# Designs tried in a protein design run: designed miniproteins, single chains, continued (3). Part 12

Each design is a single chain, and the fold is of that chain. pLDDT is the mean over its residues in the fold that is shown.

## One batch from the design tools (miniprotein)

Design m8384
Fold by ESMFold2-Fast:
Structure m8384 (fold): chain A 106 residues (1-106)
Amino acid sequence: MAEELEERLKKIRELRQKYKEEKKEEILEELRKLIKETLLEAGLPEEDAEKIAEAPIEVQQAVLNVLLLGAREGRLDLGVELAKLLLEDREAALERLRALEEELEK
């Protein structure tokens, strides 16, 4: 899980960089598809995955980072829970993410 998710995040970062340089809509569409597929593989419902893929880059990055942290610790279910919270209550999700980062990096 974590290794596959980490590889997906690397590809997402590369596509974001390429889009900043080239500004091609095809790259943006590929990026959205890759993000949605990554979220579905992590266990998010299709509706939530679609909303996140269409969300601002900052929201997408926060969700993907939360999933990666959860996956690395074998707590992907917690990562999914935090991703859902980020869509509904961004402030509460960020507070919980900071607490999770502190817990997992000890």
Scores: mean pLDDT 74

Design m8385
Fold by ESMFold2-Fast:
Structure m8385 (fold): chain A 84 residues (1-84)
Amino acid sequence: SRRAEREAALRRALAIAEETDPDRAEVFRKIRRNEPVDDEEVILRISTETGVPKDWIKKNMKGKKVSDAIKEADKKFEEWLKSL
């Protein structure tokens, strides 16, 4: 499924970044720990993974756990497609 593929890709990207980019490691550790969405880089990541605009993620998902934010954004994207 699309969601499972995104999760697998994210885990792979996290592992690579932790090994090769120490400056990024803290942001990726936040994603791995399912911490609240409050970082612009986390918002950008969710936007690219879900197809939902960054401004919508920032307005509606800030403070939510990353996994919950991704689920909600996926649902919102499907609603937008249905309304087109």
Scores: mean pLDDT 67

Design m8386
Fold by ESMFold2-Fast:
Structure m8386 (fold): chain A 75 residues (1-75)
Amino acid sequence: MEEAEELAHRAEILANVAKQMGKDELASRAEQLANEARRLIEEYKAGKITEEQFKSRVEQLRAELDRLEAELRKA
């Protein structure tokens, strides 16, 4: 749970930084990632997915966040 909350928070920070840099497309993608992480948390709390499914999806979102962060740093 905490890992997904951390990921959502990191994505929100990335979106704000990208927006400040005028990278609206990157900011939008980061905001969508944060929303996906929040949705994943709600699905887990509602019992719609297993802990193993939750952890797997969190790792996939983490990899996407790392990609977006690398994209921000390259520019």
Scores: mean pLDDT 82

Design m8387
Fold by ESMFold2-Fast:
Structure m8387 (fold): chain A 94 residues (1-94)
Amino acid sequence: LLELIDEAIALVDQILASTSDPRVIARARSLRAQLETLRKDLQDTPDTRAALSEVVALLRQALASSDPKEVLAKIIEAETVLGVLQLKRGVESL
């Protein structure tokens, strides 16, 4: 589980290093903050593993894309996955 969240954070950092698009930067920073918050209070559940696996897959797709619109869309999808997980856990986002 820690390996999945650490990989997700590393992928977000790679996206931030490779992009100059302000919208992508803003969304990626927001996603990174959400992942760091989740990491602080991480519970090993099937829902958490499934959500983080999906986030990792979406971020890998974002990194593989040269289209800023596709990168942005994948980051928004990843944010949605984490948002649904937070609702299931009853955790408030910062």
Scores: mean pLDDT 79

Design m8388
Fold by ESMFold2-Fast:
Structure m8388 (fold): chain A 101 residues (1-101)
Amino acid sequence: MEEQRKKAIELLEKAVELILSNYKDIEKMSPEVRELVREAVRNLLKAIEAVEKGDFDTAKKYLEEAIENLRKAIERATDPSVIETLQKAIELVEEALKLLD
């Protein structure tokens, strides 16, 4: 249980780091894409806090919202490198979700 929680947090931190390390390319996208990515990061950070507190139901809701925001950003993004980065972030978030249930 503790190992699964720690691994979920590590996966979510990797997703946030991946997005932030590529933010200069994301910044060149439309305002809609930038806002969706910002909302996704905000939801990921809230999910990490919820996991740390043991509130897995709240964490799952924030992670589902983050995935939805990232998917919407991918549909509106025009840069293939940004699309690839956001797809990899979704994969990390989905892996974390499976560890929480």
Scores: mean pLDDT 88

Design m8389
Fold by ESMFold2-Fast:
Structure m8389 (fold): chain A 88 residues (1-88)
Amino acid sequence: MGEILRLVKELAESEDEEKKIELAREIAKMSGGDFNEIMEGLKLIEEAKKETDQLKRNKLALQAGKLIAKSTGLDEESVKLIALLSVG
């Protein structure tokens, strides 16, 4: 697994707000991605983690994965899988 994909997994699984911001900045720097888009993707993952409805949870996680992948140029299916696994 690429180093940037590993950082995306750590970002999605982190419970520490400061660590999340640090990881998002590192991902943006390494990938050439947009920090604000990565943070919006993280926000969708956090919303998914709060959802009790599985369909809504999965939809939010998939939207997050797509946004992060588009921003970073990472493989969309890999990022979507990371997002889904982090929320459920």
Scores: mean pLDDT 86

Design m8390
Fold by ESMFold2-Fast:
Structure m8390 (fold): chain A 61 residues (1-61)
Amino acid sequence: MEAISAVGAELAREKGLVKASRIISATLLVVEEGLSPEEAAKAVPGVSKGAVSRALRRAGL
């Protein structure tokens, strides 16, 4: 949770709050609901599988 929050703050500085919120929502679907990065990206509009995978990597997951 804390690692994902830190990644969210970094993404907000890089891409803005709206894009950061979408990427973090998709990343939480992977961590909490057990979806694959590809499935999570499909569930959240405007988020790519690559964005989810990078967020997980930044969070150490």
Scores: mean pLDDT 77

Design m8391
Fold by ESMFold2-Fast:
Structure m8391 (fold): chain A 76 residues (1-76)
Amino acid sequence: GSGLARLLAEMLRSERANPAFIAAVMREAGYPLSVADAGELIRAARERDFARVREILRRAGVPESLIDALLAELER
């Protein structure tokens, strides 16, 4: 739970955020995120568009509790 949220937040905050790497990490965690959606996720997180972040993750099957934990980490 919280470990994945923290890791994903760190990856999304990175100046070197790589959509292929984020997509691979999410697929290994059991959430099928495409490279294109990972690119949009990075963009939405940088723009602080948390509604779009939630929409993308919900479509990948990420549970609401994990999305909420991620958004809390991104607000720091």
Scores: mean pLDDT 85

Design m8392
Fold by ESMFold2-Fast:
Structure m8392 (fold): chain A 69 residues (1-69)
Amino acid sequence: SLEERIRELRAQVDSLNATIDALTKARDEYRAKGTPEDLRMADNLDTTIDTLRRRVARLQREIDELEAQ
């Protein structure tokens, strides 16, 4: 059903946001340690976080479109 699809997409957004929060904390911890290796890890995490944030934005647009039906 349409309602079930929206629920599934919202669950995916919630899961992705929880992952983003966890990765953001890990990124900040690596930055705080400040070694060259830790800073490289932080930069890699930042790239992953940016990718996941773009995915959340796409899923939210899909939810908005489905809710308009």
Scores: mean pLDDT 92

Design m8393
Fold by ESMFold2-Fast:
Structure m8393 (fold): chain A 63 residues (1-63)
Amino acid sequence: ASREELIEAAKEEALALFRAGGGSFEERLDRALKLFVHRLLELGVPVEEIPALAEELRAEMRA
């Protein structure tokens, strides 16, 4: 799988956690974003690129 495919898989994992999670919207959002950032770091995504990817996911969860 390409890096882009692995990032997309990490995004889907975070979205699944967000949808399945209990608690408030903000608690579910925080939990999903923490998982996503952790996966990006495991994949070797540069730290400077992570905030932009996290904001894209945050916007998608708020839509």
Scores: mean pLDDT 82

Design m8394
Fold by ESMFold2-Fast:
Structure m8394 (fold): chain A 68 residues (1-68)
Amino acid sequence: NEPLTGTVVALEEKTSSKKGTYFEAIVEDENGKKYQAVTWNPDVKVGQKVSFVFSKSKGNYEIQEVLD
């Protein structure tokens, strides 16, 4: 699967018993489609362009890279 790209439009801080603090991001692509993706990088901010991939084993999208 090719990485997708989009702009972070929302971030929410979450806590996991196994992984500690992480963030759920809403990423919007160029067509206005929204995706939920997770990141452990506290430097990800609303308005940033990111690449993200679907992890089949984890069942979620993960932010792979900030494209600023």
Scores: mean pLDDT 79

Design m8395
Fold by ESMFold2-Fast:
Structure m8395 (fold): chain A 93 residues (1-93)
Amino acid sequence: PLSPETKERILKLLGLILQGETSQSEIAKRLGVSQSTVSRLISFLRNASLAELEEVFPPSTAREIYELVNGIVTPSSIFGEGTLKHVHDILHS
């Protein structure tokens, strides 16, 4: 179960990653949390079920993130090929 605060942090985290932010320390600064918290959020995203992601995101976005994290990437992704590789590298670093 995700608290409203955790849901907002996940949305902001993904927004920063989509804007090209690669530094967990800078993401932590932008979110106003510790780098450990950012690491935990990334770990959550890597281990989250589709149902857990759908609690936070619209179904299309939840599925896109789930497919990215589990290596089931499609050419029609809303993130685009270059962005998908970038996001995947951050989530699996």
Scores: mean pLDDT 68

Design m8396
Fold by ESMFold2-Fast:
Structure m8396 (fold): chain A 68 residues (1-68)
Amino acid sequence: STVRERLAALVAEARALGEAARPSKIATASGVSVGTVRRVLAGEITPSEETARRIAHGLALVIAEHRR
C-alpha cells in the first residue's frame, strides 16, 4: 500500500472516532500546522508524500491514545 492509501484509511478510522480526529490533536502529534492538517482532512489539498507520512504518524498516535 502507498503512504497516501495508509493516510486515507487512518483518516476514515479517526473520523469514525469523532473527538479523536480533532485537527489540533493531529497537528500536535504530527508536527504539521493545524491549517495544513485541516485542509488535508477536508480533501482540499493533496499533501506531499513527506507531509502525508507525518500526518499518518500523528493520526496513528491519536487513534492509539483514544483506544487506550
Scores: mean pLDDT 77

Design m8397
Fold by ESMFold2-Fast:
Structure m8397 (fold): chain A 90 residues (1-90)
Amino acid sequence: MEEIEKLKQEIDTLEKEVNRLRSEADRLAAEGRLTPAQRDAVDTLIDMAEEHIKKAREALEKGDIETARKHVQEARDYVEAARRLIEAAR
């Protein structure tokens, strides 16, 4: 079913983006370009994104496509917020 496969692809993309942002935050912190407080803020946003990714997968397992879409969107919003903090530190 195209809709479920699309959501799975979006979840996989979000997981890759989360891993990329964690790596970037590690690099910027090591370079002294993120304060501990800024790093904590980024980590909190990434943790929230991961929580929503998990809930999206659980919803798909139960066949709840609408709940899965909601959690995918929430995860995207947290990923975007984390990206903006990282970009501001560049």
Scores: mean pLDDT 87

Design m8398
Fold by ESMFold2-Fast:
Structure m8398 (fold): chain A 81 residues (1-81)
Amino acid sequence: SKEEYIKKVEELYKETKEEAEKIMSENPSVSEEEKQKLLEKLDRAKEGAIKAIEEAKTESEMELYLNLTKHEFKEFLEELK
């Protein structure tokens, strides 16, 4: 169901945000302003993923959007290193 896919995106977002905050806390060169901007970028990606799933017509489309979101969040974390 759409609710299950949205829940998976929400859980992935929570895990990704916690890891991002940890990575940023270990890097003293990242300012509070940059941290806020990076977290806002992650928030917008989550919002876009949820909207895409809500607008999806098939379970295959929901799975595609979930997998794209997993890839995007992984790349986000790699860019923080």
Scores: mean pLDDT 87

Design m8399
Fold by ESMFold2-Fast:
Structure m8399 (fold): chain A 92 residues (1-92)
Amino acid sequence: DKELVDKVLELIKQMENTDDVEELQKLSNEILELLKKISDNKERVEIYEKLISLQINRSPKKVSEEAAEEEFKKRVEDVERALALEEARRLA
């Protein structure tokens, strides 16, 4: 959905322009919730890469980067698994 992608890109721009840790976490959580609603896997991957790049630039702590990436990856895998089960059920 282009509207969801455009909204996520706007949130990423807001993250680039703020130094407030609470605001960054709020925006990051909003982006993650919107990613669950985007059905196009390619667009989700592009947004994920932009979000990781932004986190690396803002938070150079290796442990926090690995923790954030692992948690996000797990959430994406859970969504992908649910979608795959629904697709298999639909085709059966």
Scores: mean pLDDT 68

Design m8400
Fold by ESMFold2-Fast:
Structure m8400 (fold): chain A 65 residues (1-65)
Amino acid sequence: ASPAARAGGEMVHRHGGASREAAEAAAQLVDDGGTAEQAAKVVHEGGLDPERAAGAGQAIALLAA
């Protein structure tokens, strides 16, 4: 993963709720050209509620841009 995507994954993990594996998978998805919405879906499946997952996906996409 790029340094930006990796930083996004670490942030989502630290923000409390997403598993490290889900956060890293969401960061890699954005690094591979995925959308904030796709990243949100991955962290939602990783344990975050839908509203928090939407914010997390957007944050990862913004950091990876």
Scores: mean pLDDT 70

Design m8401
Fold by ESMFold2-Fast:
Structure m8401 (fold): chain A 84 residues (1-84)
Amino acid sequence: SVRTRVRRFEAGKIPSKEQEITYSFPASGDDDTLRVTVTPIGPVSSGPQTTLAQRGELVSFKVTVKKGAKEQPLIVEVTEETVV
């Protein structure tokens, strides 16, 4: 069975300007290698992004802010799965 952790948190703020921004967070968990999927939530044109990360490694993801976005928190859903 795959060990999976799912969390939602504020990863930063979305500005009111249309632009591409890179956000980052440290990979969590006790396992040496994780498959990390980041899903940005809000007025952004970015879908789910998946990468492999080691414990404590900085995971980076890109978000394209949509035209007409209001300044607001960027909420992300992060799924971290143990790689077997």
Scores: mean pLDDT 77

Design m8402
Fold by ESMFold2-Fast:
Structure m8402 (fold): chain A 74 residues (1-74)
Amino acid sequence: MLEKVQELLELRDKAIEAVDAGNSEEATRLINELLQKADELLPTDPALAFLAYYLVSQVKKYAEEKGIELKLPG
């Protein structure tokens, strides 16, 4: 459990770093990877899935505040 939490937090941190660097492509890639992991976790570990969705929302809000566009699937 702890190792999986660390993986999700690391993805969030890398996405924030990409936003800070103005790298919308890398930020988009990382947030989509985090969303995919959330969807995959939902049937087996809903608590981790909800954490991942929360981290996605944090990155989205931060990117919006920095004026960085994220291209997400519908």
Scores: mean pLDDT 81

Design m8403
Fold by ESMFold2-Fast:
Structure m8403 (fold): chain A 82 residues (1-82)
Amino acid sequence: MEALLEELRKKLEELDEIVKEVSDAESVSQEKKEEYLKVIEETRALLAELAKLDPELYAQIGPALEGNLDALEDLLEEKSKP
């Protein structure tokens, strides 16, 4: 459990850096978009593991974190539009 939470924390820090980079960028290349989407997917996988190991904790923090991931995916789509 603690190892899972530490891994999730590291992914969230990585996502914060991505959000800043994407927000500062005029546009995002398809290659960068694919890289960022992979990090989002890996984070969702960690959240799925949390839901299996500690459903109560997931119920408290999971929906908010998933909402943040959805927002980043939307931002990536917007920044990659022609």
Scores: mean pLDDT 82

Design m8404
Fold by ESMFold2-Fast:
Structure m8404 (fold): chain A 102 residues (1-102)
Amino acid sequence: SPDEELLEQMFAEVASHLSPEQQARLREVLARIPDLRTRMELLGLLYSVIEYLKDDPEKAQEIVRRLLEEAERLLAAGASLEELLARVGQLAEELLQQFKEE
């Protein structure tokens, strides 16, 4: 599927900035999300964090780690996909603001 090929390209771009452990965790999170749109929106969010912090890859990795932990927590709690995207997005904004103040 062209959409599945696009998803794999988006995954590869995000994954190139992540440790093997984070790549595996991201794949597991995506596998638990039943719809392609939500998977793409999550990858787009992670990509935006990485690009914003391109000059500070260690901070990018730490923020992505926390976002993956939050996504895993929400999925385990049975949260809706809408709640997952909203919560992970809000956490990303809070963490980016916190690191900017250092």
Scores: mean pLDDT 86

Design m8405
Fold by ESMFold2-Fast:
Structure m8405 (fold): chain A 70 residues (1-70)
Amino acid sequence: SASLLAERLKQIEAVNAKLDQEMLERLKEIEERTKAENDPAEGARRRSELQREQIEELIKKNKEIREKLA
């Protein structure tokens, strides 16, 4: 039914919002960590690497959730 599909879409939206919040929290942790470093180049490299990993993980999780609801 249309209502069941709408409920599943809302579940996907809620999970995406949670994943976005978790990513923001991790990015804040990375920023706090890099602020403690005296080497801005090393801090920028580390932050870029961690952001890349988090984005890949988020894409993977979103894909898995969408496939389960398809």
Scores: mean pLDDT 71

Design m8406
Fold by ESMFold2-Fast:
Structure m8406 (fold): chain A 67 residues (1-67)
Amino acid sequence: DKILQLANEMRERIATLLQQRGDYGGVTLESVTEDGAVFRITSKSLGRTSLSPIRMPPTDSYSLLQS
């Protein structure tokens, strides 16, 4: 569940970054593993979708970088 929480936070951060760039086609959490999470990321400008495995860092690290 902790990894799921981190994965959801990461999904929101990725979506925000893509939206800020005007490149948000979509971000979906595909699966969660012990190593992190796999996201399905769609680039609006490129019109492509890719599966991206992302290692999840500790929550504390993200808290300090929150804007």
Scores: mean pLDDT 68

Design m8407
Fold by ESMFold2-Fast:
Structure m8407 (fold): chain A 61 residues (1-61)
Amino acid sequence: SAAEADPRVRRVAAFLLETGGRGLSDAEIAARFGVSVSTVRAAKRLLIDEAVKELAKIVLK
């Protein structure tokens, strides 16, 4: 899917996938990347939506 083409959302999503967010709050992640808290929340929602779709098609432990 290419629905979310914002490179800032993709950058934050990549950071979250690689590091698990390092225990940072949404505001701390926003400040670190120079983006809005809404951008961080969009990245988290994108990852959750993609994870739910993957879990729906396979049941692997």
Scores: mean pLDDT 74

Design m8408
Fold by ESMFold2-Fast:
Structure m8408 (fold): chain A 90 residues (1-90)
Amino acid sequence: SIVEKAIEEMEKLFQEMMEKFPELKEVLEEKMKEIIEAMRKSDYERFAKILQELSLFLADKIKDPEKLEEAKKIIGEIQEIAEKAFEAEE
């Protein structure tokens, strides 16, 4: 499944983020689970909302501009993976 492959790629990106920001691990694990559920249900609106909430959380918690840009890059990669998976299911 294209969706299951996208989920595997997203899980790797979340693991990378948890390794870079171990202090945020608990929230990142929760958001990863919610995003995976939204992906499996093909619920793009829920996916977009969860990703927006995560982006706002990271901007609030990461005070180092360089580290925040790294986090934004990973979030952008997660969004691109989701967009490609949703397009391919059409």
Scores: mean pLDDT 84

Design m8409
Fold by ESMFold2-Fast:
Structure m8409 (fold): chain A 117 residues (1-117)
Amino acid sequence: GLEEILEKLTDKQIESAGRVGLAALKQAVKGDDVALVMGLPGSSLLAYLAIKNKDEEKLKEVIEAVKKASTYDKRLKELIEAIENKDLEKLFEKAVELADEAAKRLEEFVKKVGEEL
C-alpha cells in the first residue's frame, strides 16, 4: 500500500515532495482546482511525516494550510479530521480518494479545453 512505499523513502525525500505540495495547496486558497489537485497529495505526505515523527509544529503548519483551503472545498474537512486525529489509515484513504477524484477532474478539464465548441 501507500504507507509501505512511504516507509521505503527517507524523511528528507518525503519532506521535499510534501513542501512542494504544501506550497501548491496554499495557492488553492484562491479557488484554483489545479492547485488543489497538486497540493493535496504533498500536504498529506507532510502530515504523514509529522505524525510518524511526532512533529507537532510541522503537523500544525499542515493543518492550518488545509483549514484555509477547506474554506473553498468542504471535502478537505474529512482530511483535516484524519490529520487532527492522527489516523494514518484514514489519512491514506482520504488522500487516495481525493487524488483519484482530482485526476478525473484534470482529465475532464484537459478534454474540455481541447474542444472548440
Scores: mean pLDDT 72

Design m8410
Fold by ESMFold2-Fast:
Structure m8410 (fold): chain A 74 residues (1-74)
Amino acid sequence: MEEEKKIKEYIELLAEEGGKREAEEFPETLTEEQLKELKDKFIKEMLEQWKNANEEEREKMKEVLEKFKEELEK
């Protein structure tokens, strides 16, 4: 449960950053409501992938998310 919570927090940070970049690149394409729906869907799908992932896949996802966190902390 604690590990899943941390993974969810990392996914949420990634979705938020991606949403900001998407809004800057395509401001006329997506509304704030549509961006929120896309972020929520992305978070849900990533968490479902984590829960259904095998040991090798979970390890790779963890490494990618830890690397992302490291880049944000720089």
Scores: mean pLDDT 71

Design m8411
Fold by ESMFold2-Fast:
Structure m8411 (fold): chain A 60 residues (1-60)
Amino acid sequence: MREKLLEEAEKRIEELLDQGKSFGEAIHEVRKWLVEQGVPEEEAVRIAWEAADRVMEKRA
C-alpha cells in the first residue's frame, strides 16, 4: 500500500511540475491528496517529501 501511494505521489508531482508549479506547490497538493485518501497527516508529509526526493534525483 505505502509503495503504491509513493509511486502515485511521484507521478502527481511530475505532472504538477510539468504544469509549471513549484516543488513546494506540488508537495502541498500531493500532501492534501494523500490526506483525502485516508493517510494520516504525518505519514502524508513523509510520503510527499519522499516522492519529491525521487523526482529530484531523476531530474538531476
Scores: mean pLDDT 80

Design m8412
Fold by ESMFold2-Fast:
Structure m8412 (fold): chain A 77 residues (1-77)
Amino acid sequence: MTLKGHDATTEEGETLAVMGASVSSGTLTLLDTKITPEAAKRIALTGVSTLKFGSSVPKEAIEAAKEANPKLKVVEL
């Protein structure tokens, strides 16, 4: 699954991203996505195996995802 231009800083946007990750047992790609560290942690805990982050995603959100799920494969694009 790929989210492009998505705003996960809103409650609705965060919920949609978490739901999307929860129905995907594989890879979630976040391109041009606005995201908080808290939303990144929730996404990391959905059981997704790989998260790919576009260059616009803050480093703090990427680190939060890694901290929440150390088994998660993280790819920075």
Scores: mean pLDDT 73

Design m8413
Fold by ESMFold2-Fast:
Structure m8413 (fold): chain A 116 residues (1-116)
Amino acid sequence: MKSLKTLLREIVVNSLQGNPNKVAELLNEAINLFGNDKEALEQILEHIFSGKLVSSNKELVVAIDNLITKYAKLFPDEKDKLVSIVTKGLTKVKAPKEAVRYVKLIDTVVAEAKKE
C-alpha cells in the first residue's frame, strides 16, 4: 500500500495539475490509511493548509471537512493547534469566510467530543 510520503506527493502533483476530484480521492485514501496516526494527520493538514490546495470544488471541500472532523474528534485537546494550522493557511490564500466556517466546525466537533 502507498506510503504517506507518496500520497502527499500525489496530492501536490494533482493539485498543481488542476485535478481537485483526484486530490479529494487521494486525501480520503490518506485519511482511511493513516486516520489513527496523530503525526500523519498533522502532516496531511499542514500540506492542505500551507499550500494552494484549498479550493471551492465540492468533493475536495467534503474531503477536507472529513479530515478536520476526524482530527478534532480524536484530539480535542489539540484544538488551538488545529485552528492555528487552518487559519494561517486560509489567511495566506485570502479566504477569511472559509476560515470562519472551519473555526465553527472545529468548535462544534471539539465541544461534542469533550462531552463524552
Scores: mean pLDDT 78

Design m8414
Fold by ESMFold2-Fast:
Structure m8414 (fold): chain A 65 residues (1-65)
Amino acid sequence: MKLSEFFREEAERAEKITDPEEMQKLGEELYKKFLEARKKVNELSAKKPLTVEQRDELEVEIVKE
């Protein structure tokens, strides 16, 4: 899945949330997941150079797990 498609789906989910506090919590949890995914991708990139597209794809896959 493309990074842009992932963010579009998450934005559509966020629009359905009526509680502003729930929206903030969702954003914070998603941000934490991407920070952890980025750390893992950086560790993989240290062993073998990855393209920006490959890094984005791996970040999405890690966040989805």
Scores: mean pLDDT 73

Design m8415
Fold by ESMFold2-Fast:
Structure m8415 (fold): chain A 103 residues (1-103)
Amino acid sequence: SSVQREKLMRGLQLAAYALSHAADSLNRGVRDGPGSLMGDTNLAAGTLLVTADNLQKLGLDRLAEEMRQLADDVVDAGRRGLDAVGEMADRLTKRAAEYAAMV
């Protein structure tokens, strides 16, 4: 239905924006070094979790689950260090571009 398509397009836009903002937070953590890394990774994960809740409210359960999994991956990357956080930022940036292209 047109309503389901509209919800999906809105959800993809929300996911793309959240992934871009989360990637920016991770890139700031990499740039500013280990003293800011925990704060920047927690902010990135928080952005993804808030977006997951909003996507679930739209009935986009699979997209919400992806955002929750990526939030877990962000926290794990933060524990592994700067190189892992940089790789995670690249992964989020690529996924944001993929979702933006679907709209």
Scores: mean pLDDT 90

Design m8416
Fold by ESMFold2-Fast:
Structure m8416 (fold): chain A 69 residues (1-69)
Amino acid sequence: MKEEKILEEVREVAREELERPGATKEMVLKIAVGVALSLARLEGLEDKEEELVEKTREIVEELIREKEA
């Protein structure tokens, strides 16, 4: 499913961004949301943007918790 592929890409991008020196939660969230929205537009999933943004926030929060643990 296209949504699953988008969320997988978002998770990978967020993980990479969190590894960068000086990365903040705010920067990672903005980048991850931007990736999700860009991919949604490319795949014609504009009607699902709000759901993808919500899932993206969940993914980023989970990765931040993992990194801080």
Scores: mean pLDDT 80

Design m8417
Fold by ESMFold2-Fast:
Structure m8417 (fold): chain A 64 residues (1-64)
Amino acid sequence: SRYEELLERIKKANFQEKVELLREAGAPDRLLMLVTSGFATAEQALRAVLEGLPDRHALLDYIP
């Protein structure tokens, strides 16, 4: 699936590349800030983006 393809790329990427991949996938700046500050993983952010849940409320469901 598209999620599995992007997840594989993220797993192999360094931190900077993970952020760029998320941005290209359509992640909003707020979600990118959560990843860069260590509040969310790149995998959690990717899931939120692909499910079309970029809103703050949706992000809370993906933050541990």
Scores: mean pLDDT 71

Design m8418
Fold by ESMFold2-Fast:
Structure m8418 (fold): chain A 103 residues (1-103)
Amino acid sequence: MAKEEIKKDIKNIISGLKTLAKRAEELGRQDIVEKLNEMIKKLEEIYENDASFEDVKKTLQEVIKTLEEVKKEAERLGDHRMVNLAETIIKKAEELLKKIDEL
């Protein structure tokens, strides 16, 4: 049950990252798209390969770090929608990290 809930949360984070990548494409920021697609690939690999909680935590920490960089760039662009979306995904990833730490 705990693994299924974690997988659902990972899938939700992936969906958020895909939405953020689409917004970055609309802004012509291919560099941001590439970073987000790398994080999506890592999370999909974790999801498909029944990865350890330690590996999930490490990947989530990398995702949070990348999203904080993306949020900073979105702030420079003045794209409040992209800022809010990045912040929402960061919060979801942080909540998932906390859930894993409580297992």
Scores: mean pLDDT 85

